# Ledger of designs, part 54: designed miniproteins, single chains

Each design is a single chain, and the fold is of that chain. pLDDT is the mean over its residues in the fold that is shown.

## One batch from the design tools (miniprotein)

Design m1981
Fold by ESMFold2-Fast:
Structure m1981 (fold): chain A 69 residues (1-69)
Amino acid sequence: LSPEEKLRRLLAQTERLLAQMEKLDPELAEEFRKRVEEIVERYERGEITPQEAVVELGELIHETSLQLS
């Protein structure tokens, strides 16, 4: 998969995760959404590459999963 396709799939995964998180912890969901938006904004501004955005989103998903435990 291209980095762009991986990014698209991760963004779809974050949307599904957000829907589940809003049911369990709405405050954590809001913080997660803001952090995802920050990564996307940096990518859209050309400040990070698609591969860097994929890495940062993956790390964010992992960190958030640990907080749900």
Scores: mean pLDDT 82

Design m1982
Fold by ESMFold2-Fast:
Structure m1982 (fold): chain A 80 residues (1-80)
Amino acid sequence: SETEQLQEGIDALKRSFEEAKELAKKAKSEEEIKQIIEGYQRGLEVLEQLKKHVKDPELLEEIDKLEEEIKKEIEELKKK
C-alpha cells in the first residue's frame, strides 16, 4: 500500500541518518563536516516532501521527530 511504501521510505531515511551520525563522529576535516551537514539538509528536504503526501497522524509525528533529531545533529556539527 501507499502507507507501507511511505513507512519504508521513512525507515530508509532513519537508517541513512544513523549511518551519517557514525560518519560525523569520525569526521576530522571542515570539508567532511560540511558534506555531512549538506547530506542532513537534503534529508530534511526529502522529509518535507514526504509530509505533503502523509495523512496518517502517527507517520507525521514520526517524520516530525526525525526532522528535530536531524536539526539537532546539524547544530551539534556546526559547533565543531
Scores: mean pLDDT 82

Design m1983
Fold by ESMFold2-Fast:
Structure m1983 (fold): chain A 60 residues (1-60)
Amino acid sequence: MKHKAKAIKDYKGKTPEEIDLKKGDIVEVLEIVDGEHVKVKSLKTGKEGLVPKSYLELIE
């Protein structure tokens, strides 16, 4: 089952592996990398990358 998550606040990527998020952006969860980071695909931009897990709320 594909899981979607919503960004609960704005995030700016700090490394080439991370992506930017804006509050309210919907992402597809691809992989849980560790306790702090999740690999996602932004449905708004199509970009894939890492974001902090604490910036996401799981929605389905």
Scores: mean pLDDT 79

Design m1984
Fold by ESMFold2-Fast:
Structure m1984 (fold): chain A 114 residues (1-114)
Amino acid sequence: MEEEKRELLNLARAIVQLDPSDELAREIYDLLEKGATLEEIKKFFAEKFGVKPMTLEERRARDAARAANPSAVTSLTKEEYQKRLDERIEEAIKNGDIVDYLRARLEKLSLEKL
């Protein structure tokens, strides 16, 4: 999907700007700039961590589950939110969810600046 590919590019770029030493974000950004497809990027991420790429149906199910429980993530202290982001990064890796990995990583880097 062009929309998901655009989101990945924006997330990877933002992470690289905030943390230029993030090798994984840099590799993702470079692949996207070279015109890699969304499927190639998802495969690269999954192979990097030895997991299966998350399917579109699995992503839709996850997004629906999160929409059903929005209050679970909005009433946290800074320390609790950092712990939640760490858990979310680990879960995204296990599930081969590159989009959620980059979202959580960017949120964590942004939180560290506050």
Scores: mean pLDDT 76

Design m1985
Fold by ESMFold2-Fast:
Structure m1985 (fold): chain A 100 residues (1-100)
Amino acid sequence: SSMQAEIYDGLGAHYYKKGDYELAIEYYERAIDLDPDHAQAYLNLGKAYYKMGKYEEAIEAYQKAIDIDPDNKNAWKNLAKAYEKLGKLEEAREYREKAA
């Protein structure tokens, strides 16, 4: 049962919407601790790092989401956006094609 992980992921999303990205990250990490294969929590963790301008950390989290669920087009799309922010345009193009 991933219900406890889903609750913490939901709390993270609540704080993310409020713009409290550090607290959102804390709750996403708690979700991952409870369910290490919870791809959505890794995707949400990456989005929070991205909002903080922590693009390398965002890439690591998105890559974990893709490792768990390689068919997640949103994870590929967000990975491409993070690579664009780092000026890595060739990698960004490749990952954007995976999102199509």
Scores: mean pLDDT 90

Design m1986
Fold by ESMFold2-Fast:
Structure m1986 (fold): chain A 61 residues (1-61)
Amino acid sequence: MVGDIYRATVHVPKLSEDELELRVGDRVEVLEELDDKYVLVRSLKTGEEGIVPKSALEKIE
């Protein structure tokens, strides 16, 4: 999972400064698995980092 590329399958709203907003189809690199539900990712589109739910992501690489 860490270092793998994922795609957002749903819109993820930014509700706090630690979170990352994703739109459907946005690509992210997983930087760290935080727990069973959340990961720290970097957006390949913007370079921004933030926390997103694992359930919003689909592995593509």
Scores: mean pLDDT 82

Design m1987
Fold by ESMFold2-Fast:
Structure m1987 (fold): chain A 63 residues (1-63)
Amino acid sequence: MEEVEPLIEALKDPDPQVRVEAAKRLGEIGDPRAVKPLIEALDDPDPQVRKAAFEALKNIAAR
């Protein structure tokens, strides 16, 4: 089983690639606990992280 909490922590990683992967995985899992951290990631300085967070939120909202 995938732990949501480590992925939420990975959204704050200094590496933007790690933050992109964390947002993508959180969207695939669809756990509502990720909603607030993903909303905060929409303000990320990296545009790929913002895109991944937006797509993840869309996936969670569809459930």
Scores: mean pLDDT 80

Design m1988
Fold by ESMFold2-Fast:
Structure m1988 (fold): chain A 85 residues (1-85)
Amino acid sequence: MNWSEEEKRRIDREVQVALLEIELAVAKITLRNHPDDKEAREEVKAWLDKLEARVRELQAQGVITPEEAARLLADIDRLKAEVDA
């Protein structure tokens, strides 16, 4: 099976977004399970910083759209606010 270049780009984008969303979901679950654990909160914050860097890199490479990047960054910022609370 030979996929078009557009189809390959769509699949790559969808996979990268899905992987970022899975990592965000795991970070959120970790935070919810350890609300009073300072060490766990600091680990989640460091993880969110790495996710933010990855989102920006994927946007710069044109792998994800600016709209998808903005949504993911907003979700990351919301979780960072929860960590700092």
Scores: mean pLDDT 81

Design m1989
Fold by ESMFold2-Fast:
Structure m1989 (fold): chain A 73 residues (1-73)
Amino acid sequence: MATPEQLKEALGLSEEQARSLVEAARTGDLRKVNGLTDEQVEKLRELAKEKGIDPLGFLAQLAATGKLDEVVK
């Protein structure tokens, strides 16, 4: 699983926002994370659509592998 520290650095989030992002990815609701921009949410949806997977599962996978920066760059 992705650590809150890794998510905080990759997305520029606070520790609380990073923990909320991990929880949102697990529960299936990105809207629980205050601090994700509409652009970041849209990038996640489009990238997941291209790969044929759900956006929250894709986010969790990227966070776990430390590749979140490839999505939100």
Scores: mean pLDDT 55

Design m1990
Fold by ESMFold2-Fast:
Structure m1990 (fold): chain A 63 residues (1-63)
Amino acid sequence: GMKEELEKRIEELEKSIEEAKKIDPLVYEKYGPRARELLKKAREALKEGNLEEAERLIKQAEG
């Protein structure tokens, strides 16, 4: 369902952030912490059942 699709998007973005950290640590330092914070908030929104807020936060983390 939508919740599972959003959880998968969060996991894929978390993986991309970890890969970016290994490839370019300076880019990670500038953008990574903010993206991680947004994904943490997205996971909290999913736990509360707020799918709209979760998707909004995921989109912000994507750029």
Scores: mean pLDDT 83

Design m1991
Fold by ESMFold2-Fast:
Structure m1991 (fold): chain A 79 residues (1-79)
Amino acid sequence: LREKAEKLYEEGLKAYKAGDYEEAKKKFEEAAKLFEEYDPNSVELARTLSNLSVVYKKLGDEEEAKKYEEKALEILRKA
């Protein structure tokens, strides 16, 4: 799970840098799901959710961006 999640996270970063925000969203969502299954309080999950928030902002979905940002911050406060 961890290795697959990290690979998906890296693919999400590459997509984001390329300006492919829909692909970045998909990769970060898949990575977040695997990181959550591995450890729901991990820094890796918080990092992934924070990047997903940025992607949602780029896609114009400010409400979803706020939800992911808050979830990421909550995990980081507990870590």
Scores: mean pLDDT 83

Design m1992
Fold by ESMFold2-Fast:
Structure m1992 (fold): chain A 80 residues (1-80)
Amino acid sequence: MEEYEKRIKENPNDAKAYLELGKHYLEQGDYEKAVEYFKKAIEIDPNNAEAYRLLAEAYHRMGKEQEAIDYAQKALDLAS
């Protein structure tokens, strides 16, 4: 966690660091923070299908099914 936060401070355009930090919060059950960081990863790299898939998973865990479906669809569109 701290390692990825340091990477973001050193390079705020490191999409992978945001993605990994989002995964950490998703595993910890902090779905709001996970969504925040996955959205940052998508802002930097809007063609990253994995980021959309993880954002869909975070919304699903939050019970926000419409948002989960919308982001899952974007992930599928980018992966195919």
Scores: mean pLDDT 81

Design m1993
Fold by ESMFold2-Fast:
Structure m1993 (fold): chain A 78 residues (1-78)
Amino acid sequence: SPLLEKAKSKPEDYLFQGAVLLLLGKYEEAVEYFKKAIEKDPENVEAWIGLAVALLALGKEEEAKKYLEKAKEILAKK
């Protein structure tokens, strides 16, 4: 299925790009890519953690806490 191929490829690609952008200090762009990873795979805990880390780097502590709580909820269901 083309949708399954896109779901498997694009979440991995978006997660990787987000991580690279974090390492480069491009935090706003990292947020965009982690959000794309979550949109394609909302159960990808690494994408939620990456989003929270990028938001912490931007000083958005309240929003980061919200996404860390979401990551914890997903882990509790596994």
Scores: mean pLDDT 79

Design m1994
Fold by ESMFold2-Fast:
Structure m1994 (fold): chain A 80 residues (1-80)
Amino acid sequence: SAAELARKAVEAVKAGDIERAIGLELQLIGDLLEADPDNPLLIEAIELALEAVRAALKGEFEKAEELIKKAEELEKKAKA
Protein backbone atom coordinates (compact mmCIF):
# COMPACT_ATOMS: atom_id res chain seq x y z
CA SER A 1 0.00 0.00 0.00
CA ALA A 2 1.03 3.64 -0.45
CA ALA A 3 0.86 4.27 3.32
CA GLU A 4 3.10 1.22 3.97
CA LEU A 5 5.68 2.38 1.36
CA ALA A 6 5.68 5.88 2.90
CA ARG A 7 6.14 4.44 6.42
CA LYS A 8 9.13 2.38 5.17
CA ALA A 9 10.57 5.51 3.53
CA VAL A 10 10.18 7.51 6.79
CA GLU A 11 12.01 4.73 8.69
CA ALA A 12 14.76 4.77 6.04
CA VAL A 13 15.15 8.58 6.51
CA LYS A 14 15.34 8.11 10.32
CA ALA A 15 18.06 5.46 9.79
CA GLY A 16 20.01 7.84 7.49
CA ASP A 17 19.40 5.59 4.46
CA ILE A 18 18.45 8.36 2.04
CA GLU A 19 19.10 6.15 -1.05
CA ARG A 20 16.44 3.69 0.17
CA ALA A 21 14.02 6.52 0.98
CA ILE A 22 14.41 7.98 -2.55
CA GLY A 23 13.93 4.49 -4.05
CA LEU A 24 10.65 4.13 -2.14
CA GLU A 25 9.57 7.64 -3.27
CA LEU A 26 10.22 6.60 -6.90
CA GLN A 27 8.12 3.45 -6.34
CA LEU A 28 5.25 5.66 -5.06
CA ILE A 29 5.57 7.86 -8.19
CA GLY A 30 5.35 4.67 -10.30
CA ASP A 31 2.22 3.60 -8.38
CA LEU A 32 0.69 7.05 -9.02
CA LEU A 33 1.35 6.79 -12.79
CA GLU A 34 -0.22 3.27 -12.89
CA ALA A 35 -3.20 4.24 -10.68
CA ASP A 36 -6.72 3.82 -12.06
CA PRO A 37 -7.94 7.37 -12.92
CA ASP A 38 -11.47 6.21 -11.89
CA ASN A 39 -10.24 5.71 -8.30
CA PRO A 40 -9.70 9.28 -6.97
CA LEU A 41 -9.40 8.12 -3.33
CA LEU A 42 -6.45 5.86 -4.20
CA ILE A 43 -4.79 8.69 -6.19
CA GLU A 44 -5.21 11.07 -3.20
CA ALA A 45 -3.78 8.40 -0.84
CA ILE A 46 -0.65 8.02 -3.03
CA GLU A 47 -0.27 11.84 -3.23
CA LEU A 48 -0.48 12.10 0.59
CA ALA A 49 2.07 9.26 0.91
CA LEU A 50 4.46 11.19 -1.38
CA GLU A 51 3.96 14.36 0.73
CA ALA A 52 4.78 12.28 3.85
CA VAL A 53 8.10 11.10 2.35
CA ARG A 54 9.00 14.69 1.41
CA ALA A 55 8.10 15.91 4.91
CA ALA A 56 10.36 13.23 6.44
CA LEU A 57 13.25 14.25 4.14
CA LYS A 58 12.87 17.78 5.59
CA GLY A 59 12.92 16.37 9.15
CA GLU A 60 9.16 17.01 9.63
CA PHE A 61 8.41 13.56 11.11
CA GLU A 62 5.21 14.57 12.97
CA LYS A 63 3.75 15.91 9.71
CA ALA A 64 4.89 12.76 7.86
CA GLU A 65 3.06 10.49 10.38
CA GLU A 66 -0.14 12.59 10.10
CA LEU A 67 -0.04 12.37 6.27
CA ILE A 68 0.54 8.57 6.43
CA LYS A 69 -2.54 8.16 8.69
CA LYS A 70 -4.67 10.15 6.20
CA ALA A 71 -3.34 8.04 3.30
CA GLU A 72 -4.16 4.81 5.19
CA GLU A 73 -7.75 6.01 5.83
CA LEU A 74 -8.22 6.86 2.12
CA GLU A 75 -6.83 3.45 1.04
CA LYS A 76 -9.42 1.74 3.29
CA LYS A 77 -12.22 3.80 1.68
CA ALA A 78 -10.88 3.11 -1.85
CA LYS A 79 -11.18 -0.68 -1.25
CA ALA A 80 -14.79 -0.43 0.01
Scores: mean pLDDT 84

Design m1995
Fold by ESMFold2-Fast:
Structure m1995 (fold): chain A 76 residues (1-76)
Amino acid sequence: SSIEELKKKIEEYLEKAKELLENERPGALEELEKIIEEMRELLELAKKTAPPEMIEFIEKALKELEEIKKKLKEKL
């Protein structure tokens, strides 16, 4: 289903963000910011087309990404 496919994509973004936090390297912050930007674009699209539960899932994922970014910034 489209919801399952979208959830998988969001989970992949979160997994990548966690990898960036764990394996700090030059450009990690820039890569994370790109993931956050892509997630924000996905949220805007979802607000127009997706059911409320999907919007809520994306909003929660975005909050997790922002927390990961905060932690990464604190380590730099």
Scores: mean pLDDT 80

Design m1996
Fold by ESMFold2-Fast:
Structure m1996 (fold): chain A 68 residues (1-68)
Amino acid sequence: GPAEEEELRRRLERLREEIERLREELKKVEEELKTDQSLELINRYIALSLRLIGLEFEREVLERKLAE
C-alpha cells in the first residue's frame, strides 16, 4: 500500500545519496590515478567500483519494485 511505497521511496532516496557520494569518491580517485598509479590507489578504485556496482543493482531492484 501507500505506506510501503513511501518506505521504499525513502530507502531509494538514501541509496541514491550513497551512490552519488561513491561516484564523487571514484571521480577523485580517477583524478589521483592520472598522476599516481600506486597499488594502494588501484585497490581503492577497485573496491569503490565494486561497491558502486552493488548499490546500482539494489537501486534498480527498488525502482522496479516501485514501478510494479
Scores: mean pLDDT 85

Design m1997
Fold by ESMFold2-Fast:
Structure m1997 (fold): chain A 57 residues (1-57)
Amino acid sequence: MIEEGLAHFEQGLAAYAAGDIETALKHFEQAVRLLEPAADEHRVELEIAKLMVEKLK
């Protein structure tokens, strides 16, 4: 699950860099859901994903 959340985070960054905002938003939303249970360990990635969701919606 955590590995899956990190994979979605990476895919979100790649989509954002490619200008695919819709795909980036979907991946960041999934990253938030999957990383939330491990917030203490992956707080930086979780907070970046949350910030990206707020900015891209």
Scores: mean pLDDT 80

Design m1998
Fold by ESMFold2-Fast:
Structure m1998 (fold): chain A 62 residues (1-62)
Amino acid sequence: SQLDDDVLIAFIEIAVAIGKRTGDYDGAIELLKRIQKLAEERGNKSAVDYAKKEIERLEKEK
């Protein structure tokens, strides 16, 4: 549903924000990988693509 899609996007944004604020980039990346897997299982391609992009960005920044 649209609500489930919005929740997955919100979780991605929160994970990135916490990682940046705390400096725990490895923890944020692990959480994003778990969210990506959940999005894949739910068929939410937009959330999968967003999570992948944020993982790549954090991997480059750490």
Scores: mean pLDDT 83

Design m1999
Fold by ESMFold2-Fast:
Structure m1999 (fold): chain A 67 residues (1-67)
Amino acid sequence: DEEKAKKGLEEAEKKVEELLEEHLKENELNEEEQKALEEIEINRKIAKEIEGVGDKEKAAKLREEIL
């Protein structure tokens, strides 16, 4: 199911973000880790924008290209 695949990706992104937050508490993020965190946040915003498009077919295509 496409919906299950999307939820799986969102859960994976959330786990990565949580791991980065734990690492940040012990050490400062290096440049690569900062970029990874920014990419996760951007992907989340893009996912919300895609859902907001209102055109289901267009939203599905954008989701496949970005997510």
Scores: mean pLDDT 65

Design m2000
Fold by ESMFold2-Fast:
Structure m2000 (fold): chain A 68 residues (1-68)
Amino acid sequence: TAAGLAAEAARLVDEAKALYDQMTPEEILELGRELVAFGESLNAGDLAAAQRHLARFKELVDRIRARA
């Protein structure tokens, strides 16, 4: 559901905030771009696109966490 995806996005954003000091400016911009695309996809009703952008956001957070 859209609400379920939004709740997962909020959780991932909180995880990203905890890693902020370990991020490069480029990684911050990339995470921001994926989050914006996620929101735009949700507003368009494209849940499949929203899920893809959220998955990319998660993958980026996981990579940052792995090296922190």
Scores: mean pLDDT 84

Design m2001
Fold by ESMFold2-Fast:
Structure m2001 (fold): chain A 66 residues (1-66)
Amino acid sequence: GSLSPAQQAADELAQPVLRESNRKLKELGEKEKAGKPRDEVWKEIDRHNQELAARFQAELAARAAA
């Protein structure tokens, strides 16, 4: 069946974060093609993903506490 209301709310919160992550990965891929060192590109991807995950978890916790 369809997602529950709670799962829909979590998915709605996740969608902008995932969209931003995908956009950043594409941007970093273009930088790699432009000659940016691969290690630096992967470091930026990892840091970005960690930041997005932390923001997502913080928002979920804030909503759960409300």
Scores: mean pLDDT 73

Design m2002
Fold by ESMFold2-Fast:
Structure m2002 (fold): chain A 55 residues (1-55)
Amino acid sequence: MEEKIEYFLNAAKRTIEESGASIEKAVESIEETLPGSTALSPEEAKKILEELKKL
């Protein structure tokens, strides 16, 4: 996994754990945030979401 994807993935996991939300709800929230981000391409955002779903 590329470093920038890893950074976002790690941050997302940490946020999920801190918020105490269910994986499903957390994934939905992250999905809404990541596609709107300019830091990641849509393809990179998709990879992050797929990795989160593998949790």
Scores: mean pLDDT 64

Design m2003
Fold by ESMFold2-Fast:
Structure m2003 (fold): chain A 61 residues (1-61)
Amino acid sequence: MEETAELAKKLLRMLADAEGLEVTEEDLEEAARRARELVERGVDPFIAAVRAAAEGVARLA
């Protein structure tokens, strides 16, 4: 669970940097929360992290 949340935060930071978007601590915590929620709903941990990060980038754009 922790590893998935941390991966989601890392992916969001990397994607935001690549797109020239600013990311806040609140955005990172939301990505972590979403990743945990997806894993609890039965989504694969890696896919959960990727989905949470992608949703985070969409919110920044």
Scores: mean pLDDT 83

Design m2005
Fold by ESMFold2-Fast:
Structure m2005 (fold): chain A 57 residues (1-57)
Amino acid sequence: RVDERLARLAEHFGFSREVLRAWLRRELAAGGLTQAQLARATGLSRPTVSAVVRALE
């Protein structure tokens, strides 16, 4: 589930889920972080990262 995947990302970065959402939205909008880079940094698959990003909308 997206909620569980987002929790894993928050744990990896040491952020709260809300802080991670705000940060991720800002980074993606600014073009400073791509889904491919996020997948590489977190060890998540590309479809999982896409699902998390979609949940931020």
Scores: mean pLDDT 65

Design m2006
Fold by ESMFold2-Fast:
Structure m2006 (fold): chain A 55 residues (1-55)
Amino acid sequence: SWLDDQIAELERLKAYLEEKSKELENTDPEKAQHYRDLAERVSALIAELRAQRAA
């Protein structure tokens, strides 16, 4: 479904943000934290969309 496709895209985005955070840990810890914060927000959105799919 369209919703499942969107969830899959967000899962890929979350993985990308987590990887970028790890890459930046030693060179730019403030930017690394920003990517971690974004990954958490994307994770929350995924949970919300999964709940909408179940409704």
Scores: mean pLDDT 86

Design m2007
Fold by ESMFold2-Fast:
Structure m2007 (fold): chain A 97 residues (1-97)
Amino acid sequence: MKPVRRPLTPEQRKALELLDKFDAEMRKLIDEGASPEELIKRMEKFIEELKTIDPELAKFAEQVLEGFKKMLEEGYDPRFAYDVALGLLYMYLALRA
């Protein structure tokens, strides 16, 4: 029988490590009451770093950022808006595994 679990590639591990670091920083910024502009800037920096590791994930993250910006403009709670964005990023990684 084929194993139901596959090990992560080195590129997938680097992308997950970068995402985990990004998540920790974003949670801290949100808890500290950072402005929407600061949250957006941090996510833009994450996407630029992703472009060198996983260009396809970076392109998807750009679409997620646009949705995140719209949610913030519409007055959604930054924690809720970020939880939606993070969920989409992890879902994309899971679908590529």
Scores: mean pLDDT 80

Design m2008
Fold by ESMFold2-Fast:
Structure m2008 (fold): chain A 61 residues (1-61)
Amino acid sequence: SELAEKAQKAYFEKDYETAAEYYEKILEKYPDNTVVQEKLAEAYEKIGDYEKAKEYREKAE
């Protein structure tokens, strides 16, 4: 999807805040997408937001 491509591009450019925003937009439409939850957790870890990273890892199970 366009949102996934934008998120991935931002992540590769080390713009983890923008990547997280696009992953969150995907989860607004598909809240149970475990792959996106894991990617969002990784983005938050790179930002240093360990609380949000843990939240999304727990959702991904």
Scores: mean pLDDT 85

Design m2009
Fold by ESMFold2-Fast:
Structure m2009 (fold): chain A 71 residues (1-71)
Amino acid sequence: AKELEEAAKELLERARELEEEARRLREEARRLEAEGDLERAARLRLEADLLEGMAALLRAMANWLLEKAKK
């Protein structure tokens, strides 16, 4: 039970790290767009979308582990 909770905690921590990285990429993309670099801005937004997707998957896995910990 506790091992599943600790595993879920690690997944949630990784999800938070990916979400923070995605936020930084979106801020950088916003600056690049303001400077007229639309292509690079678009690429960074795509990378941020992928990181957010990965974070969502990790959160779903963590929730599944927490439900299993309930027996």
Scores: mean pLDDT 86

Design m2010
Fold by ESMFold2-Fast:
Structure m2010 (fold): chain A 54 residues (1-54)
Amino acid sequence: MYTLTDEEREAVRLVVKEGLTADQAAERLGISPERVAEAVIKAVKTGELREYLP
């Protein structure tokens, strides 16, 4: 199973667990909002998003 990088994992956590927008998560991490959105989509497709849900 291919997994998220630490950066992608933190982006997903900020959006899903902390409730930040992609723009806010991007500012936190110093990356683009597009990169944050890609990380979330990747987490959904790989099933890793489930680790962040209740």
Scores: mean pLDDT 76

Design m2011
Fold by ESMFold2-Fast:
Parts: C-alpha cells; sequence; structure tokens
Structure m2011 (fold): chain A 102 residues (1-102)
C-alpha cells in the first residue's frame, strides 16, 4: 500500500528528528501499523511482550492517539509514569529509562 508506506516513512523521519532511539522508533512504528489495521489485541500483545519502558511509551502513545488502553495504563504506577515523562523530557535512552524503572 503506497499511501501506508508514505505515512510510515514520514512518521519514521519525524521520530528520527525528535531523537528517539532505533528501539523506540521500531516500537512506535509497529504501534502505528496496529492502529491503522485496528488490531487492538495485537497492540495489547506487543505492549505485554516489550521491555517495561517501551510498554509505558506504547501505552502513552496509544492514549495520545485516542485508543482505549486504560486497563493497560492501570498496570503502571503514577511514579513509573512520572519517571518516564521526565526521562522523555530529558532525552534519555531506553536503556537509561529501564534503569530508572528498576
Amino acid sequence: DPELQEKLARLRERLEELGFSPEVKELLLEVFLLIENKDIEGLRKLIEESPKALRILAVLTLLALGVPVEEELAKFSDEEISIMARALQNGLSVAEMEKLLK
């Protein structure tokens, strides 16, 4: 699908411009594809199988896009969400984010 491929290319470029790591970019692109395909169960599975920092990022991205993931968000504490929000604001890597959550 040329239109979907163009959307993915633009999203990839934007995520690179924002300085996200390759791991975060790959996860967010997979999340975007599952949203475009309306595969909510695939989204839940991806979130569950990912490292904790990437799971929190995926859930926050889904909420920002209006996808109902309130049950998944409830699996994380307010402290963990706050740590991730501050880490993102400070441009920390996924590895540093995981270290802060441990």
Scores: mean pLDDT 68

Design m2012
Fold by ESMFold2-Fast:
Structure m2012 (fold): chain A 79 residues (1-79)
Amino acid sequence: SDAAVREVADRLAAEYRRLVAEGASPEEIARRVTALALEIIAASDDPAVREAAVVYTGIILQELGIPRERRQALLAELR
C-alpha cells in the first residue's frame, strides 16, 4: 500500500538523518541504512515494501556519494 511504502521511506530517512547528526562516516551510514533495509525486507512478505526498501536505500547511498560499484554490491544484499 502507499502507506506501507511511505513508512519504509520515513524509517530509512529517519535513520539516515540520525546517523548524519551523530557524525557517522558515509561508509558507516551506508552499512547501517542497508542493514535496516534488510530488517524491513525480512519482516515483510509485501513486494511493494521490498521494492521501496531497495529504491530508497539506493537514493540514500547515492546522496552519500557512495561509488556506483559499491552501491550495486550493497543493493545486491537486499535481493
Scores: mean pLDDT 87

Design m2013
Fold by ESMFold2-Fast:
Structure m2013 (fold): chain A 84 residues (1-84)
Amino acid sequence: SLKKKEEELWKKANELSKKIIEEAEKKAAELKDKKEQQKLVQKAVAEALRIIGDAIEKILLLRGKMKRTPASEAAVAELEEALK
């Protein structure tokens, strides 16, 4: 069902985002330069936000809230494969 696919996508996006941030925090803890620590964490947060944004976009495509194009249909197909 659509709701189950949305829930699985949201769960996977959250798990991946948490992992990226946790790995960046661990690497930052090994660095002695505060600027490099901040840069590494900021980059990880930006990547996490991108992953969440991609998940939201795919959910909107599944709900039919976005115009279907060949590109958006390819994104839905990629989502279907990722949820297997």
Scores: mean pLDDT 75

Design m2014
Fold by ESMFold2-Fast:
Structure m2014 (fold): chain A 60 residues (1-60)
Amino acid sequence: SELEELAKEAEEIIREGAPYLPLETMVAYAKRLSEALKAGDVEAVRKVVEELRREVERAK
């Protein structure tokens, strides 16, 4: 499903971002992702994934 694919993508980005981002930032994104996934809100998950990608890119 789209939600499952987005969740896997988010997990991959979090793992890749861990060396570049503060722990507090990673925890904040993990909480937002968890909330969106619990709500089943595909668009909310997509937005969190996009924001996380930009954060990782900025941190490099």
Scores: mean pLDDT 79

Design m2015
Fold by ESMFold2-Fast:
Formats: C-alpha cells, structure tokens, sequence
Structure m2015 (fold): chain A 80 residues (1-80)
C-alpha cells in the first residue's frame, strides 16, 4: 500500500539522518534541524492518513512532498 511505501521511506530517511549526524559532527545545525522537521512532519502526515481515511490522499500527498524534500536535502549535503 502507499502508506506502507511512505512509512518505509520515512524509516530509511531516519536511518540515513542518524548516520549523517554520526559521520558528520560538523553538519550545519540549521540544516540538521530542517531535516529532522521534514522527517518528523512526514511521519505525522502518514499517521494522519491512517487515522483519517476520508482525507487519506491529501495527507499522503503532503507526506510524499516532505519525504522528497528530505531526500533532496540529504543528496545536497552528500554532494559537498
């Protein structure tokens, strides 16, 4: 299901974020905070999609946007 897909993507982002923090202790604090907010926001939107089936598509679309934002930010950090 799309919920399972997005939940798996959030978990991968969380793992990647923790690895980035461990391997890059000099990471910019604002960038780290932005990543944390995007990941937490995506997880929250997926939870809302599960609890409110009538608005599922809207919450999943929001979650996907936040996930994509986090993925793009991680890619940008790694390109340095």
Amino acid sequence: SEIEELRARVEKLREEFMKLLKENPDIDPVTAATLAILIAGAEYEVELAEKHPELRDQYLASARRLIEGAEELIKKIKEK
Scores: mean pLDDT 86

Design m2016
Fold by ESMFold2-Fast:
Structure m2016 (fold): chain A 105 residues (1-105)
Amino acid sequence: AEEAKKLIEEAKKLIEEAKKLIKKAIELFKQGKYEEALKLLEEALKLLKEAKELLKKAKELAEKLEDEKEKEEILEEIKKLEFEIEVLEGIILIIKGVIKLVQKR
């Protein structure tokens, strides 16, 4: 239980850092600083990938728990964070696509 919760908290920190990078990338995009925006989006994708790996490990640990209520609560938290990562990855792909279109001669 504690080990799975620790991995979830580490994943949450990576997701929050990725969100900050995405917000900064959007700010840079609005300023026409496309290369700097792309760099931050790539850094955010790396953090989201690391968060996914931590959540996968947390899920494997949670599935071995004998306390059904604690297991359900941990798995539901993981599911919500996995969905948030998918949404953030989608946002990054859209922004990267828009940058590519704007840079097209």
Scores: mean pLDDT 88

Design m2017
Fold by ESMFold2-Fast:
Structure m2017 (fold): chain A 67 residues (1-67)
Amino acid sequence: SAMEEEIAKRVREIEAKVAPLVEEGRIDQAVALMNSGLEEIAKELGLTVDQLKEIYRRYKREEAAKA
């Protein structure tokens, strides 16, 4: 699905920004950045954060099943 691919792309972009904070041990800042990023993606796509998380979780399961 084009929506699932767009969600995966945007989540990966946030993960790339969060990774340096995790490596520096700034876990609280990393969590805050991830949460705000997910909220922004959900708002832009007309979804709730819970709906976005469910779509991404399903996408990851389907990709893992094909590996």
Scores: mean pLDDT 82

Design m2018
Fold by ESMFold2-Fast:
Structure m2018 (fold): chain A 84 residues (1-84)
Amino acid sequence: MEELKKLAMEVAKLAIEAAKVTSDGEAAEKILELGKEAARAVAEGDYEKAIEKLEEAAEIAREAGDEKAAKLLEEARELVEEAK
């Protein structure tokens, strides 16, 4: 239970950091929204949904050319994958 909350907080933190380093404001907003959805999914035990949302956010970052943001989102996805 507490372990899921900790993972959800780490996912949220990485998504917030990714949004902060995203150059395009619209892309940053979408990344933050998807990261929030992923963190909620983790808290609910829905790892597959969390991974899907993080993959979508990473793709938005890559399309915007923000490699650092994409790396942070992939790091969050790996944390969720390892928790399975």
Scores: mean pLDDT 84

